# Designs tried in a protein design run: designed miniproteins, single chains, continued (5). Part 34

Each design is a single chain, and the fold is of that chain. pLDDT is the mean over its residues in the fold that is shown.

## One batch from the design tools (miniprotein)

Design m17237
Fold by ESMFold2-Fast:
Structure m17237 (fold): chain A 66 residues (1-66)
Amino acid sequence: NKKEIEEFIKKLEKKIEELEEKIEELKKLKEEGKIDEKKGELEIQILEGIKALLEGIKAYLEKKMS
């Protein structure tokens, strides 16, 4: 059971990393003027929200394993 939770946390970490990469790419494109500022900002906010949710799930699982 604990091992399954540890593996799930590892998968969450990978997904959080992928989201962070995408957010960073969008921030760069917005800064370079390659995407619409308002659309880019909205997409970044949505991805930041999803990332925060996944980080919250990870923190909850880590607390339960303590």
Scores: mean pLDDT 85

Design m17238
Fold by ESMFold2-Fast:
Structure m17238 (fold): chain A 88 residues (1-88)
Amino acid sequence: VDLSKLSKEEMVNLVLPIFQQFGFSREEVEELVSEALRAGKEAKLKNPFLVLGLILQELVDGKIRSKEEALERLPELIEEAKKLEEKL
């Protein structure tokens, strides 16, 4: 599946079960996906959804525990996503 071609709604539905395991509501996931897409597009990422993968990794690692913490980490994760795309 080409993640760069997914709609916001398709991406929400894809990641929702994972985020809900960490205590996120559907509304919080929709807000987070919207902000990640907006920031990724503003940063001109080839794959704006790459940031969501990084957010999921930080959740698994226990570095992010809430929507608020994920949004606070968003600028740093955008820079990490850019660096990953430069190496690919």
Scores: mean pLDDT 77

Design m17239
Fold by ESMFold2-Fast:
Structure m17239 (fold): chain A 73 residues (1-73)
Amino acid sequence: DELLEEGLKLYNQGKLEEAKEKFEEAIRKNPENADAWLALGAVYKAMGKDEEAEKYAKKAIELDPNNRAAKIL
């Protein structure tokens, strides 16, 4: 997903608000995209919003509990 890739590039540059917007758009287009929910959780954790980060990470696990991303969490 191009939006997910763009968001990850922004995240790695420390552009957390812009990364958040890209991941939110990816979720809007496909709300079952577990990787986008996990990425959004990572952004919130980097922003110091641990409660929101945990909620989004749990959403990713709910959508795909066997996903490689779930093993990282």
Scores: mean pLDDT 78

Design m17240
Fold by ESMFold2-Fast:
Structure m17240 (fold): chain A 83 residues (1-83)
Amino acid sequence: SEALEREINAAMAAIHAAVAAVTSGMPKEVRDVVVRRAEEAGRELDVEKLTKFMKAAAELAEDTSLSAEEVEKKLKEEYEKLK
């Protein structure tokens, strides 16, 4: 269990770094939404599903036409499809 906990913590750190890189130019509201949804996905999804979720999150974060609320809604929909 300790080994699994270390792997999860490392994966979460990698997720945070990836989200920060993708969202660095975005408003704080959008960054905060992406971080929260990525953390939830990282706790609940397996590695394959998490990879698909993170790809969707990166694509949504790059779409400047979407509001923070629209990004959160689309990330929730992606999570529900993958769980």
Scores: mean pLDDT 73

Design m17241
Fold by ESMFold2-Fast:
Structure m17241 (fold): chain A 76 residues (1-76)
Amino acid sequence: SSLSVIPENLKKAEELFKEAKEKSPPSAELLREAYELYKEVLELSERTGAPQEYLERAKKGKEETEKALKEVEAAK
């Protein structure tokens, strides 16, 4: 169900983001994986009419991973 899949994928995206940030420098590969998962969760949540909380978490996670990716890429 969408209620089960969405929170599972949100948790996975959040775990990937945390793992990426544990690296020094942060892992661009893991940040990209988290970003793609947040995008998928956001799209699925919008299509299925999921609770607003999931939409907000996915949007915030996507924004944070995008910011982190830009910082890592700018450091090259």
Scores: mean pLDDT 83

Design m17242
Fold by ESMFold2-Fast:
Structure m17242 (fold): chain A 58 residues (1-58)
Amino acid sequence: GELERRMAEAYLKVAEQNLKAGDTELAVNYASRAIELARRAGDTELVEKAQELLEKAK
């Protein structure tokens, strides 16, 4: 739903900030949460963006 989509966007943004700060562990954790929420929202573009960030954090 809309709430899950907004939460996924928020977690993805936090994951991006942590990756830029060099905290790959937090980036992975927040990106994983964003993927779960984006899947619940049915937003495939958000799922793909969060998965790309997760791969970059490895």
Scores: mean pLDDT 84

Design m17243
Fold by ESMFold2-Fast:
Structure m17243 (fold): chain A 96 residues (1-96)
Amino acid sequence: MEELLEGEIHLALGVMAESLGDYETAIKHAEKAIELLEGKDPALVARAYTVLARAYLKQGKYEEAIRWAEKALEIDPDNPEAREVLEQARKGLEEK
């Protein structure tokens, strides 16, 4: 499907932006990936939620990071990256 390929491209761009420290761009691409992949590929949607959660975590937006990590875990309960974001974001709230 065209939307699946476009969604995969946005997910890849989001991951790349995150790795470069461009969290605002990572969020935009992850959001677009979710829009395109929602209802079509749950595994890719979970990955996009995880990218979104990590980007918010890096921005110090702990409540948003928790929300998106929990959404990723609803799809993939054993997702280690989403679990790590959830732990780090909860710790961030406790330390501030």
Scores: mean pLDDT 85

Design m17244
Fold by ESMFold2-Fast:
Structure m17244 (fold): chain A 68 residues (1-68)
Amino acid sequence: GAAQKAKLERFKERVKQLVLDFLEGKISKEELLDKVEQLARELGTDPELAEKMEEAIRGLKESLEKLE
């Protein structure tokens, strides 16, 4: 529904902000992942939204492994 779409869009926007903070050296890789996972828990009790957020987090983890 519209509420789930809004939550997913907000999640993506906040993840982008956290990634930028990491790339600028303001937070560590571990802090980035912890904050993203906490945000996903706070926003999603809906299974479909949770699955989409988990996919985004998985992609982020894979990307970070390639940067080190």
Scores: mean pLDDT 78

Design m17245
Fold by ESMFold2-Fast:
Structure m17245 (fold): chain A 68 residues (1-68)
Amino acid sequence: MGLPTDAEILEAFGLMYLGLGNFLASKGRYDEAAEAYEKSATLFRQAGNDELARIAEEKAREYREKAK
């Protein structure tokens, strides 16, 4: 196997931040969850995974509203 592509690395980090956002949301840490989801969305966009990026963007918006 060759080295992971930049897109594969970005997608892996996107999944890590998505998981972190889910964990923080489960703890009621909504501001931190929204930040984690925003980072996840940016990473998925850079990876070219528009579907996961959209999911992360939607969750970021949801938890920013809950953090008010």
Scores: mean pLDDT 85

Design m17246
Fold by ESMFold2-Fast:
Structure m17246 (fold): chain A 61 residues (1-61)
Amino acid sequence: SAALEAAEREVVRLYLLAAEAAAQGDTATSIRLLEEAIRLAEKMGVARGAAALRAQLDALR
């Protein structure tokens, strides 16, 4: 659906912003953005995306 596709694009956007924050040494912002991406992925039923994002978050903790 268009809503699912829009949610997938937003998850990718949040992930890229989280990666940029991590590259700048802002781990706190990176974690927050990844948590937002995970919540959105779970809400929209994108289970595969949510699992990948959780792995990224665990690597930063």
Scores: mean pLDDT 81

Design m17247
Fold by ESMFold2-Fast:
Formats: sequence, C-alpha cells, structure tokens
Structure m17247 (fold): chain A 69 residues (1-69)
Amino acid sequence: IDAQARQIYQQIQAGTFPRVSAQPSADVRDLAISIGLMIDDSALAYIQQQFPSMSDITRFLRIIKSLQD
C-alpha cells in the first residue's frame, strides 16, 4: 500500500494518471476535504478506481496527506 500510494501520488503530481470521466463518490470527496487534502476530483476518481474499499482509500489519502505536509 505505501509503495503503491507513493507511485500513484507521483502520477497525480505529474498529471500522468489516466483521466477517468467518472466523479468520485461523495464519501471519498468528503474524506479528502475533512483531512485537508488538496486534490482534484479526477485524481480522487482515479484513486477510487485503484482501491475499491473505503479502508484502503482512507489509508491511501492519509499517506498522501502526510507526503504533502
């Protein structure tokens, strides 16, 4: 998870992630907002596509927040 999270974060920062036309779920967006994570909806949708469980998404977003700080 940690290595995968760092790789996906690098793709998001570089703008090289596959753009998904779907919007993230409200739960994922609200979670990102609640932890103060600065990330766009396309990147959140991509993250949600990579991690089908909310537990994995939550862990991923916390790791990324740690890397931004």
Scores: mean pLDDT 72

Design m17248
Fold by ESMFold2-Fast:
Structure m17248 (fold): chain A 100 residues (1-100)
Amino acid sequence: SVREAIRRLVTLAVAAELHAVAALVSEGEEARANLLAAAENIEEAARIAEEAGLLEIAERLRELAREIRRKAEEGDVEGAAELAREAARVVDEAIRALEE
């Protein structure tokens, strides 16, 4: 249902933002693990958006998840966290599109 999709997207956006914050206040492998968890939450949000017919939003979320993973692997914790927060805002766009 649309209501269930919205509920899941809200949960995933909040989780991604919390993981981004956790990464910024941690170091090394813990920071990397949090950024990878944020990317996984954004990838799941992209799947939900695609199932709901929001194909352009889904592709934007997949690209952001790929860039979060790349920056995390490069040790760019701040850049990856900024992208995770941007991705959470794109999830908010998906929620708004579904609230008709």
Scores: mean pLDDT 89

Design m17249
Fold by ESMFold2-Fast:
Structure m17249 (fold): chain A 62 residues (1-62)
Amino acid sequence: MAAAAGKLSAKEKQVLQELIENPDASQREIAERLGISVATVSRHVKAIFEKLGLTSREQLRQ
């Protein structure tokens, strides 16, 4: 997993940290913690996975 995280925005990095700290957290819980909508979290999660070449949040635990 050598794909650089250098393309992540500040908000994407915040969402990524929530996924790492709370791997079982729902998008709703992340949205509540960050004060954004579930739809916004879903969009950021997809962008993070695409930019990092990940297929699931479980890979963030490695």
Scores: mean pLDDT 73

Design m17250
Fold by ESMFold2-Fast:
Structure m17250 (fold): chain A 65 residues (1-65)
Amino acid sequence: MTAEDYRKKGLEAEAKGDYLKAGEYFERAGEITGNPEWYEKAAQAYEKAGDLDKAEELRKKAEEL
């Protein structure tokens, strides 16, 4: 799957309130592109899912890119 496929799946999951899945998909998009924007979106999704530790990890990763 391409980064665009993961982006679309992440947005669909977010629209359905499945923030854990949205975070997973946005994280995959970040891994493929190396673009910190997707790690920031993944962090926001994990934060909404209640996974604050994972959100902080991804924000730190975005800052290092």
Scores: mean pLDDT 82

Design m17251
Fold by ESMFold2-Fast:
Structure m17251 (fold): chain A 88 residues (1-88)
Amino acid sequence: MKRELSEEEKERLKELEERLKRIEEEAKKVVEELKKKGDIEKAQELVNLLVATKILLVAAKSGIGDVELLLEQTEKALEELEKKIKEL
């Protein structure tokens, strides 16, 4: 089921997009440092989480399926990304 997003959903999506942009810049730096240290497994894990978060955002933006659930999952994925970046 594909539908038009509400104005509130569009605003939430815009906020999540801006948050992801900031996190992506930090994540790229951390990935590069992990690669330099030879910690390829952690670098790949961070990249996979970043890609998954982008896919969730695209799905929410497209209005396919449960948009509210997708927005919640995107927020959770962004929190996990922020936590992992701080731990690395």
Scores: mean pLDDT 80

Design m17252
Fold by ESMFold2-Fast:
Structure m17252 (fold): chain A 77 residues (1-77)
Amino acid sequence: EKPVSAEEMRERLRRELEELRRLAERENNEELLELVEEGLERLEAAPMEVEVLRELHAELLRRLMELYGITEEEVRA
């Protein structure tokens, strides 16, 4: 596999957020929509650095797990 560049990581995050936005709109989930909109704004403002984008991704995943009530134990199940 070729190494993931900051540009590729940003594009992957954008695609994931766009998919979540569609889900939030379908489910009328205001909290999820708010999270996705904030995530997209942060992604556009973020420097093109792999470490920064990785931290943003981890933060967004953690907030998603909290929003859906998914714990580490549930993810492992």
Scores: mean pLDDT 73

Design m17253
Fold by ESMFold2-Fast:
Structure m17253 (fold): chain A 96 residues (1-96)
Amino acid sequence: GELEELKRRALEAVEQGDIEEAKRLVVEGVRLAESRGDVEAALEIVEAVVDTLIRQGDYESALEVVMAALRAATDPKLISRLIGLGLRVIGEELDA
């Protein structure tokens, strides 16, 4: 569906080094998933992009993606989960 396509395109943008496009696609995916009441789908897109950036050692871009998702998110449950993800990114950087 549309969410799976947005996730695929966001991951391709990360692999190409296009962080601004990855952020744009993540924001679009978060808004679409929230419009459908699907907090887990929103989180899945953000986590997939963030995990790829962490594996690349790009903690700054991973935090920027989390912050972009937080600015787009309106659901308190999603906001809470995204804050937790941001803290995980910081922890991974400190362990690197």
Scores: mean pLDDT 88

Design m17254
Fold by ESMFold2-Fast:
Structure m17254 (fold): chain A 99 residues (1-99)
Amino acid sequence: MAEEEARRYLREASEHIAKAQEAFDAGNYEKAREHLREAVDALEKMIEAAEKAGNPDLLREASQLARAVAEMAEKIGDTEIAERSRKLSERAQELADRL
């Protein structure tokens, strides 16, 4: 169950990151921010589910995706999303290393 939940949130996060990139490439930074926020919310849930599942590979994947979100957020000037994403990346990596 928890691993299935983590994989579901992974798909949601990946979809939103892809849509954010599309919006960013189109110069629609407002739309990019909306999708990055959705991606951060999905990654947060993914990290919780992956920790409960005891799956360090999913946690490492979440860490990498959170880093990508932080980089895109910095490019559009959204410091709040960038900070949230960096903290999630660090947390996911710490949890993966502990498992």
Scores: mean pLDDT 88

Design m17255
Fold by ESMFold2-Fast:
Structure m17255 (fold): chain A 86 residues (1-86)
Amino acid sequence: SKEDQIRALTQTMTEVARIIVDLHNGKISLEEALARVRKVLESNPTLSDEEIQEVLEIVRASATDPEAGLQRLQEFVDKKMEEILS
């Protein structure tokens, strides 16, 4: 259902945001963050390979500017939610 897709997206993106925060706090390396994010994204069957690459690029950019990275992630989520609800 659309509700199940939204729940899965929300869960996936919450985990990605947590990984970005851990990266910013120096808790994990960029390499570890990218590996964890890839695994989380690949577990979501509604995401295309292109969307997975887009989110990985957001995470990489967040290493320099975590606030801008989290904003870009939220913009991605908003767009994807609009697509699901259409």
Scores: mean pLDDT 86

Design m17257
Fold by ESMFold2-Fast:
Structure m17257 (fold): chain A 67 residues (1-67)
Amino acid sequence: MEKAKELVRKAREALRQGKYDEAISLFEEALKLDPNNGEAYVLLAEAYYRRGEQEKADELIKKARSL
């Protein structure tokens, strides 16, 4: 889905710039459109780790591995 890929691209750019809240929002939107995108779960987990939310990040990694 083109929209989901575009959201992941924007989220990845936000993550690279340290805009973790924006990255989280964009990855969550992408996952609503494509819930089987393991890469988006891994990158969302990275954003949560960068915010110090290790437990949330670990849950997202488990979900990515289950896909």
Scores: mean pLDDT 83

Design m17258
Fold by ESMFold2-Fast:
Structure m17258 (fold): chain A 74 residues (1-74)
Amino acid sequence: SSELEELKKKAEELLEELKKAVEENAPRDYIMEIVKKLSEVLKELEKAGAPKEEIEKLENEAVRLYIEHEEQLR
């Protein structure tokens, strides 16, 4: 459905924003803001009936980027 496509695009855009913020070593509060927005979109994707595999893929990518940023702060 068009709604699923829009939500998936929004999730991909937030993931790309997260990746760029990690590469630029952005402040933790900014990273957390993107992660929060992405989590909300992923929850909407789940409610809209997106495949579990697609949601898990996006979630795993976000977790990996978050861990990378946390390691950079140490």
Scores: mean pLDDT 85

Design m17259
Fold by ESMFold2-Fast:
Structure m17259 (fold): chain A 94 residues (1-94)
Amino acid sequence: MEELLERAKELAPKIIEETEKKLEEVEKANPELKEKVEEAKKFVRERAKLLLEGLEAKAAGDEETYKKLLEEYKKLEEEYRETLEEIAEEIDKL
């Protein structure tokens, strides 16, 4: 668990940066979608935060906090997916 947390802390900034870069390319090509792209970026950051906090709770033996944060992570993952689908749908309508 400790090794997983350490790797997650190292990889999370890189994954966030790469994902945000792709979202910025979408915004640059479709300036009208700026607000939805900013929402997607917010979900990327919030998901990473919940994942790291959840792994920290798991490493500390706090199973209840871990399960709660994992549930919140899954809800944000679904909202992120829906936001990406809305962006794609609006691009198709243009």
Scores: mean pLDDT 78

Design m17260
Fold by ESMFold2-Fast:
Structure m17260 (fold): chain A 100 residues (1-100)
Amino acid sequence: TEERRARVRARVDEVLARIGEVVKQLNPEYADEIVEAARKAADAAIDWLFENYPDLSEEEILREALLAMRDAAVRLLKKYGIFETARAVDAVVREELKRI
């Protein structure tokens, strides 16, 4: 439902803000690019899952969206050789996954 989708997006936005803060602290020059890539990956995952698996729980959809965010952000940071920030982003997402 629209309400379920809005709840998942709200949780994704909270995690995205934490990812953005971490990247801003360690590598501010990449913060906007990393946040945008993570947001797009999460949005794509949410849209695909709600369209193709409408019976999935909000927790299951949130988990997949968070993993998509992590993978997109980490991939770009690794491409730039910024492995410490990539590990910090992974740690943020891993901590959020424990709450699901």
Scores: mean pLDDT 88

Design m17261
Fold by ESMFold2-Fast:
Structure m17261 (fold): chain A 78 residues (1-78)
Amino acid sequence: MEELIKQAEEYAKKGKEAYEAGDYKTAGEYFRKAGDLYLQAGLPVHAAIAYDEAAKAYEKAGDLESAKEAREKSVQTA
C-alpha cells in the first residue's frame, strides 16, 4: 500500500513537471498512472483529483478520447 502511494506521488510529480514544460500528452499519461495507483491504494479522492488533472492535460494535448475517459474516471471515483 505505502509503495503504491509513493509511486502515485512520483507519477503525479512527473505529470506536473511535464505539464509545466508543455508536454501535455506525457502529463496526461503520468496523471492517469497516478490515479490508477491511488485507486489501487484505496485512496479514491486522490485518484479522482489525479484523473481530473489527466483529463485537463489530455484536453490541452488534443486527445479528446483520453480526456473523456479520464474525466469519467474522475467523476465515478469521487
Scores: mean pLDDT 84

Design m17262
Fold by ESMFold2-Fast:
Structure m17262 (fold): chain A 86 residues (1-86)
Amino acid sequence: SEELEELREEIERLYEEALRLAREALEISEDLEKILRAIGLALRAIGLYLDGELALKRGDLEAARRAIEELREVIRELRELIEEIK
């Protein structure tokens, strides 16, 4: 299943990117509010990664694509947070 392999790779890449950005946000943040935002986004990314993997296990391509879209949104919010801090 080419589609399942492609979606799995995309979910893994997005998850890894989100965690990397969350670590960057935590490293540069000195404000408790920004720290908590970074942690919240990291926890959301973990939940979405699990949702994506479960969707793939069930063959639910719609749920897998939704997890991908939401992971992209988490990445966008993390990039915005990093820009606010610098």
Scores: mean pLDDT 89

Design m17263
Fold by ESMFold2-Fast:
Structure m17263 (fold): chain A 87 residues (1-87)
Amino acid sequence: TKLTPEEAKKFGEEVLEKAKETAKKLLEEAKKDPSKAKKIAEELRAAAEKLREWAKELEPISPEAAKKLLEAAEILEEAAKKAEEIA
């Protein structure tokens, strides 16, 4: 399955919005139950790493999509750091 540049850009925008919501939700969950904070941090870091890989793959198709995926990865990584501080 190949994304067009327009589809790639839309995908990147959707991933960025989902990353913001996911980071907020998981960080709130970690604050309510600190025993889950380490697992949440691990999951957020794994997701951020995957998004950076996807950004590299999408850059030739849509640099705009790649930029959105990298921005999403940074949001997830920042949330992971905060979750680690809760743990």
Scores: mean pLDDT 84

Design m17264
Fold by ESMFold2-Fast:
Parts: sequence; structure tokens; C-alpha cells
Structure m17264 (fold): chain A 95 residues (1-95)
Amino acid sequence: GLPKLSQEEKDAILRQLVEAVRELKERIKELAEKLKDPSLSEEEKRKAEREMASLYAAAGILTTAARIIGGEDHPLVKESERILEEIKKIVEEAE
């Protein structure tokens, strides 16, 4: 079969996935803050809402990838899941 990834290689990938999810959270925060602006056009609001939904979906996909690679008990997987829950709250509060 194909060579299995070492634990060190898995941990390196997991760190990059967690960092990517953190970056997505910051971008989602910026979009949520932008959506508080009452001067936004309907087109600008819809664009920001679509971008936020896409980033949230991406964070979910990356967290699922982390779970597949590390398993549910891995600390970095739990960190990604924690950040995804924080993202969910930001998205729900922006609606």
C-alpha cells in the first residue's frame, strides 16, 4: 500500500489546518463588522453575506479534514472544532 503519514507529518498538516481556520475566523469577523454598517447597499450586503457563508463552509471542510487526519481526540482537531464553534456564533449574531 501507499506509505502511511508519520505522526510528525500529521501534526504538521494539522497545525496548518488550524492556522487556516483561524485566518478564516478573522475574515468572517471583518465581514460581520462590515454588515453592521447601515449605509451598505443591498448588493453589498448580499455579497458580504455570501462571502461569509463561503468562508464558514471552508472552515467546516478544513475541520472535517483535520478530524480525518488526526482523529477526534487530537488536541489540534479539538482546537479547530472550538474555532468553528466560535465562527458559528459570529455568523448567527450577524444574521
Scores: mean pLDDT 88

Design m17265
Fold by ESMFold2-Fast:
Structure m17265 (fold): chain A 59 residues (1-59)
Amino acid sequence: DELKALAERIARVLAAAGKVPATEAGRRELARRVAAGLGLTGEAAEAFERALVEALARL
C-alpha cells in the first residue's frame, strides 16, 4: 500500500525532527494536517490519516 509506505516514511521524518505529539488526539490532528497538505481528500485522506496515526503510535 503506497499510502501506508508514505505514512511510515513521514512518521520517521517527524520522529527525527522531534515533532511527534505525545497524545493520540495530537497525533490525529497532525495526521489530518499532513493529509490536507498533501492534497488528499475523501477515502484516500482517511486511509492515510489512519496509517500515519498507527505509524506514529509504533515509534
Scores: mean pLDDT 84

Design m17266
Fold by ESMFold2-Fast:
Structure m17266 (fold): chain A 65 residues (1-65)
Amino acid sequence: AAEKREKARKYLEEGKKAFEQGDLKAAITHYSTALRLAKEAGDEELVKQVEENLKEIAKQLQERS
């Protein structure tokens, strides 16, 4: 379980880096992996953090299609 939490945190950080670089697709991919690992680890706080970051990307993509 601890190893999955550590991996989830690393993917969350990779997602944040991709988002800062403007690579929204890479950010979504990393956040999706982090979300899966956080759920498998049972880390509810980490799940909420990743879901919030995914909502921000979704909002940005919807602002002008």
Scores: mean pLDDT 80

Design m17267
Fold by ESMFold2-Fast:
Structure m17267 (fold): chain A 80 residues (1-80)
Amino acid sequence: MKEEIEKILEKLKKKLEEIYKLREKKESEKALELAEETFKEIVDEVEKLGLSDEEKEELRKKLEEIYKEIEEKIEKEKLE
């Protein structure tokens, strides 16, 4: 259970690094698209975990917060 959460977080970290590299290249549209795809994929993986409803909701909220921060940063970068 905890190891499965750790694997999901590791996958998220790798995808966030890819998003960051796209942002560095000023490929904002691709970065936003990858962020949307990543968020959806990770949420789907969390739903498949044998976690309690409370644990899933906590993880979902944290993931939504991370996604929102990334989306806001990319949208601001598109204005530059």
Scores: mean pLDDT 76

Design m17268
Fold by ESMFold2-Fast:
Structure m17268 (fold): chain A 89 residues (1-89)
Amino acid sequence: EAIEQYRLGNVLYKEKKYEEAIEYYEKAIELAEKKGDKKLETKALTNLGEVYYKQKDYEKAVEYYEKALSLDPKNKKAKENLEKAKSKL
């Protein structure tokens, strides 16, 4: 289910397998959207932004952090990471 895809994404991200991490976070987002799990959707979007940040794709990192904040405007991690990614543009 969505949380399992999210956790697999986290494992791959820690192993620096960024392309695979992206795939699993995208699956987690799709499944979370289908279930209306806004909390998990926001977490997966935030972590997907972090993967793009690690790949130095700062434009995509900003895009995904902004999507996360549109779902949860009080998400401190997404807000802090958005500012950091914008500073790299």
Scores: mean pLDDT 89

Design m17269
Fold by ESMFold2-Fast:
Structure m17269 (fold): chain A 95 residues (1-95)
Amino acid sequence: ARAEIRRIVEEGFKRIIEILKKEDEELAEEMEFIRRRVLALIEDPSRSLEEVLAGLENVKRGLVDRLRREKLKRYEEIEKILDEIVERVRAVVAA
C-alpha cells in the first residue's frame, strides 16, 4: 500500500512540477520541497494510511488556495492532477 501511494504521489507531483517549470520556476522549486515532505509523511511508519490521506488532503487544500491566488494560466490542470492524486490514494487506503 505505501509503495503504491508513493508511486501515485511521485508521478502526480512530477506532472505538476513540469507544468510549473513553464510558468513559475520559483513555485516549481517550492513544489519539489512539498513533494519531499509528502514522501516523508508516506514513509513515516508511525502514520496510518488514513493519516497519510488526511495529510495529502491538507496539502491539496493549501496548494489549491495558493494556485488560485497566483493566477497561473494552467492552475485548473494542476488542481485536476491534485484531485487525481487524492482520489487514487483514497482508493488504495480503502482497499
Scores: mean pLDDT 81

Design m17271
Fold by ESMFold2-Fast:
Structure m17271 (fold): chain A 78 residues (1-78)
Amino acid sequence: MDMKEAIEALIERLKELLGIDVREKFEEYLKLSIEELKELLREAYEKGAERDEILAIELALRYKLNNDEFIEILEEIE
């Protein structure tokens, strides 16, 4: 399964099965640059943000990046 298709399916299942609506946050985060998303993800981890917030940022990054690029970003956030 393509990563982008998997992310779309996950967002829909989260809403339908768990009542967690990350769609709006995900779409807003998709408007941001990769640099802005990296900073938001770092701040979210440092602040202990809600899981839905962290998930929306991670999904937006994964949607914009391939797997290797995402791993590189995680190494920068260390």
Scores: mean pLDDT 73

Design m17272
Fold by ESMFold2-Fast:
Structure m17272 (fold): chain A 99 residues (1-99)
Amino acid sequence: VVERLRALSPEERARLDDLGARYFIEAAKESKNREEVIKKARELMLKDGYSEEEADLAIAAFELGIRSLQAAMDSVAEHGAEDRDKRRAAFDARLEEIL
């Protein structure tokens, strides 16, 4: 999945990220946890005529975005907002581990 995301143009990647984000926002209104949001977002995309492959790619792209944001949030929680240099170093290390 990650290799296919890397093969996309920056414009195609941005469009896919926007698609995933829009469906996640809609799914989040009715869902209590991340797994329910993912399931509902996928179901809504399929209902609207997207292929399973397109839905899976959009979900994967948005999940990578969420994991990157989670790594940033964890770095802030660990080092606090005032220790920017430490927070940045921790974020970069976690991002390298994820990617």
Scores: mean pLDDT 67

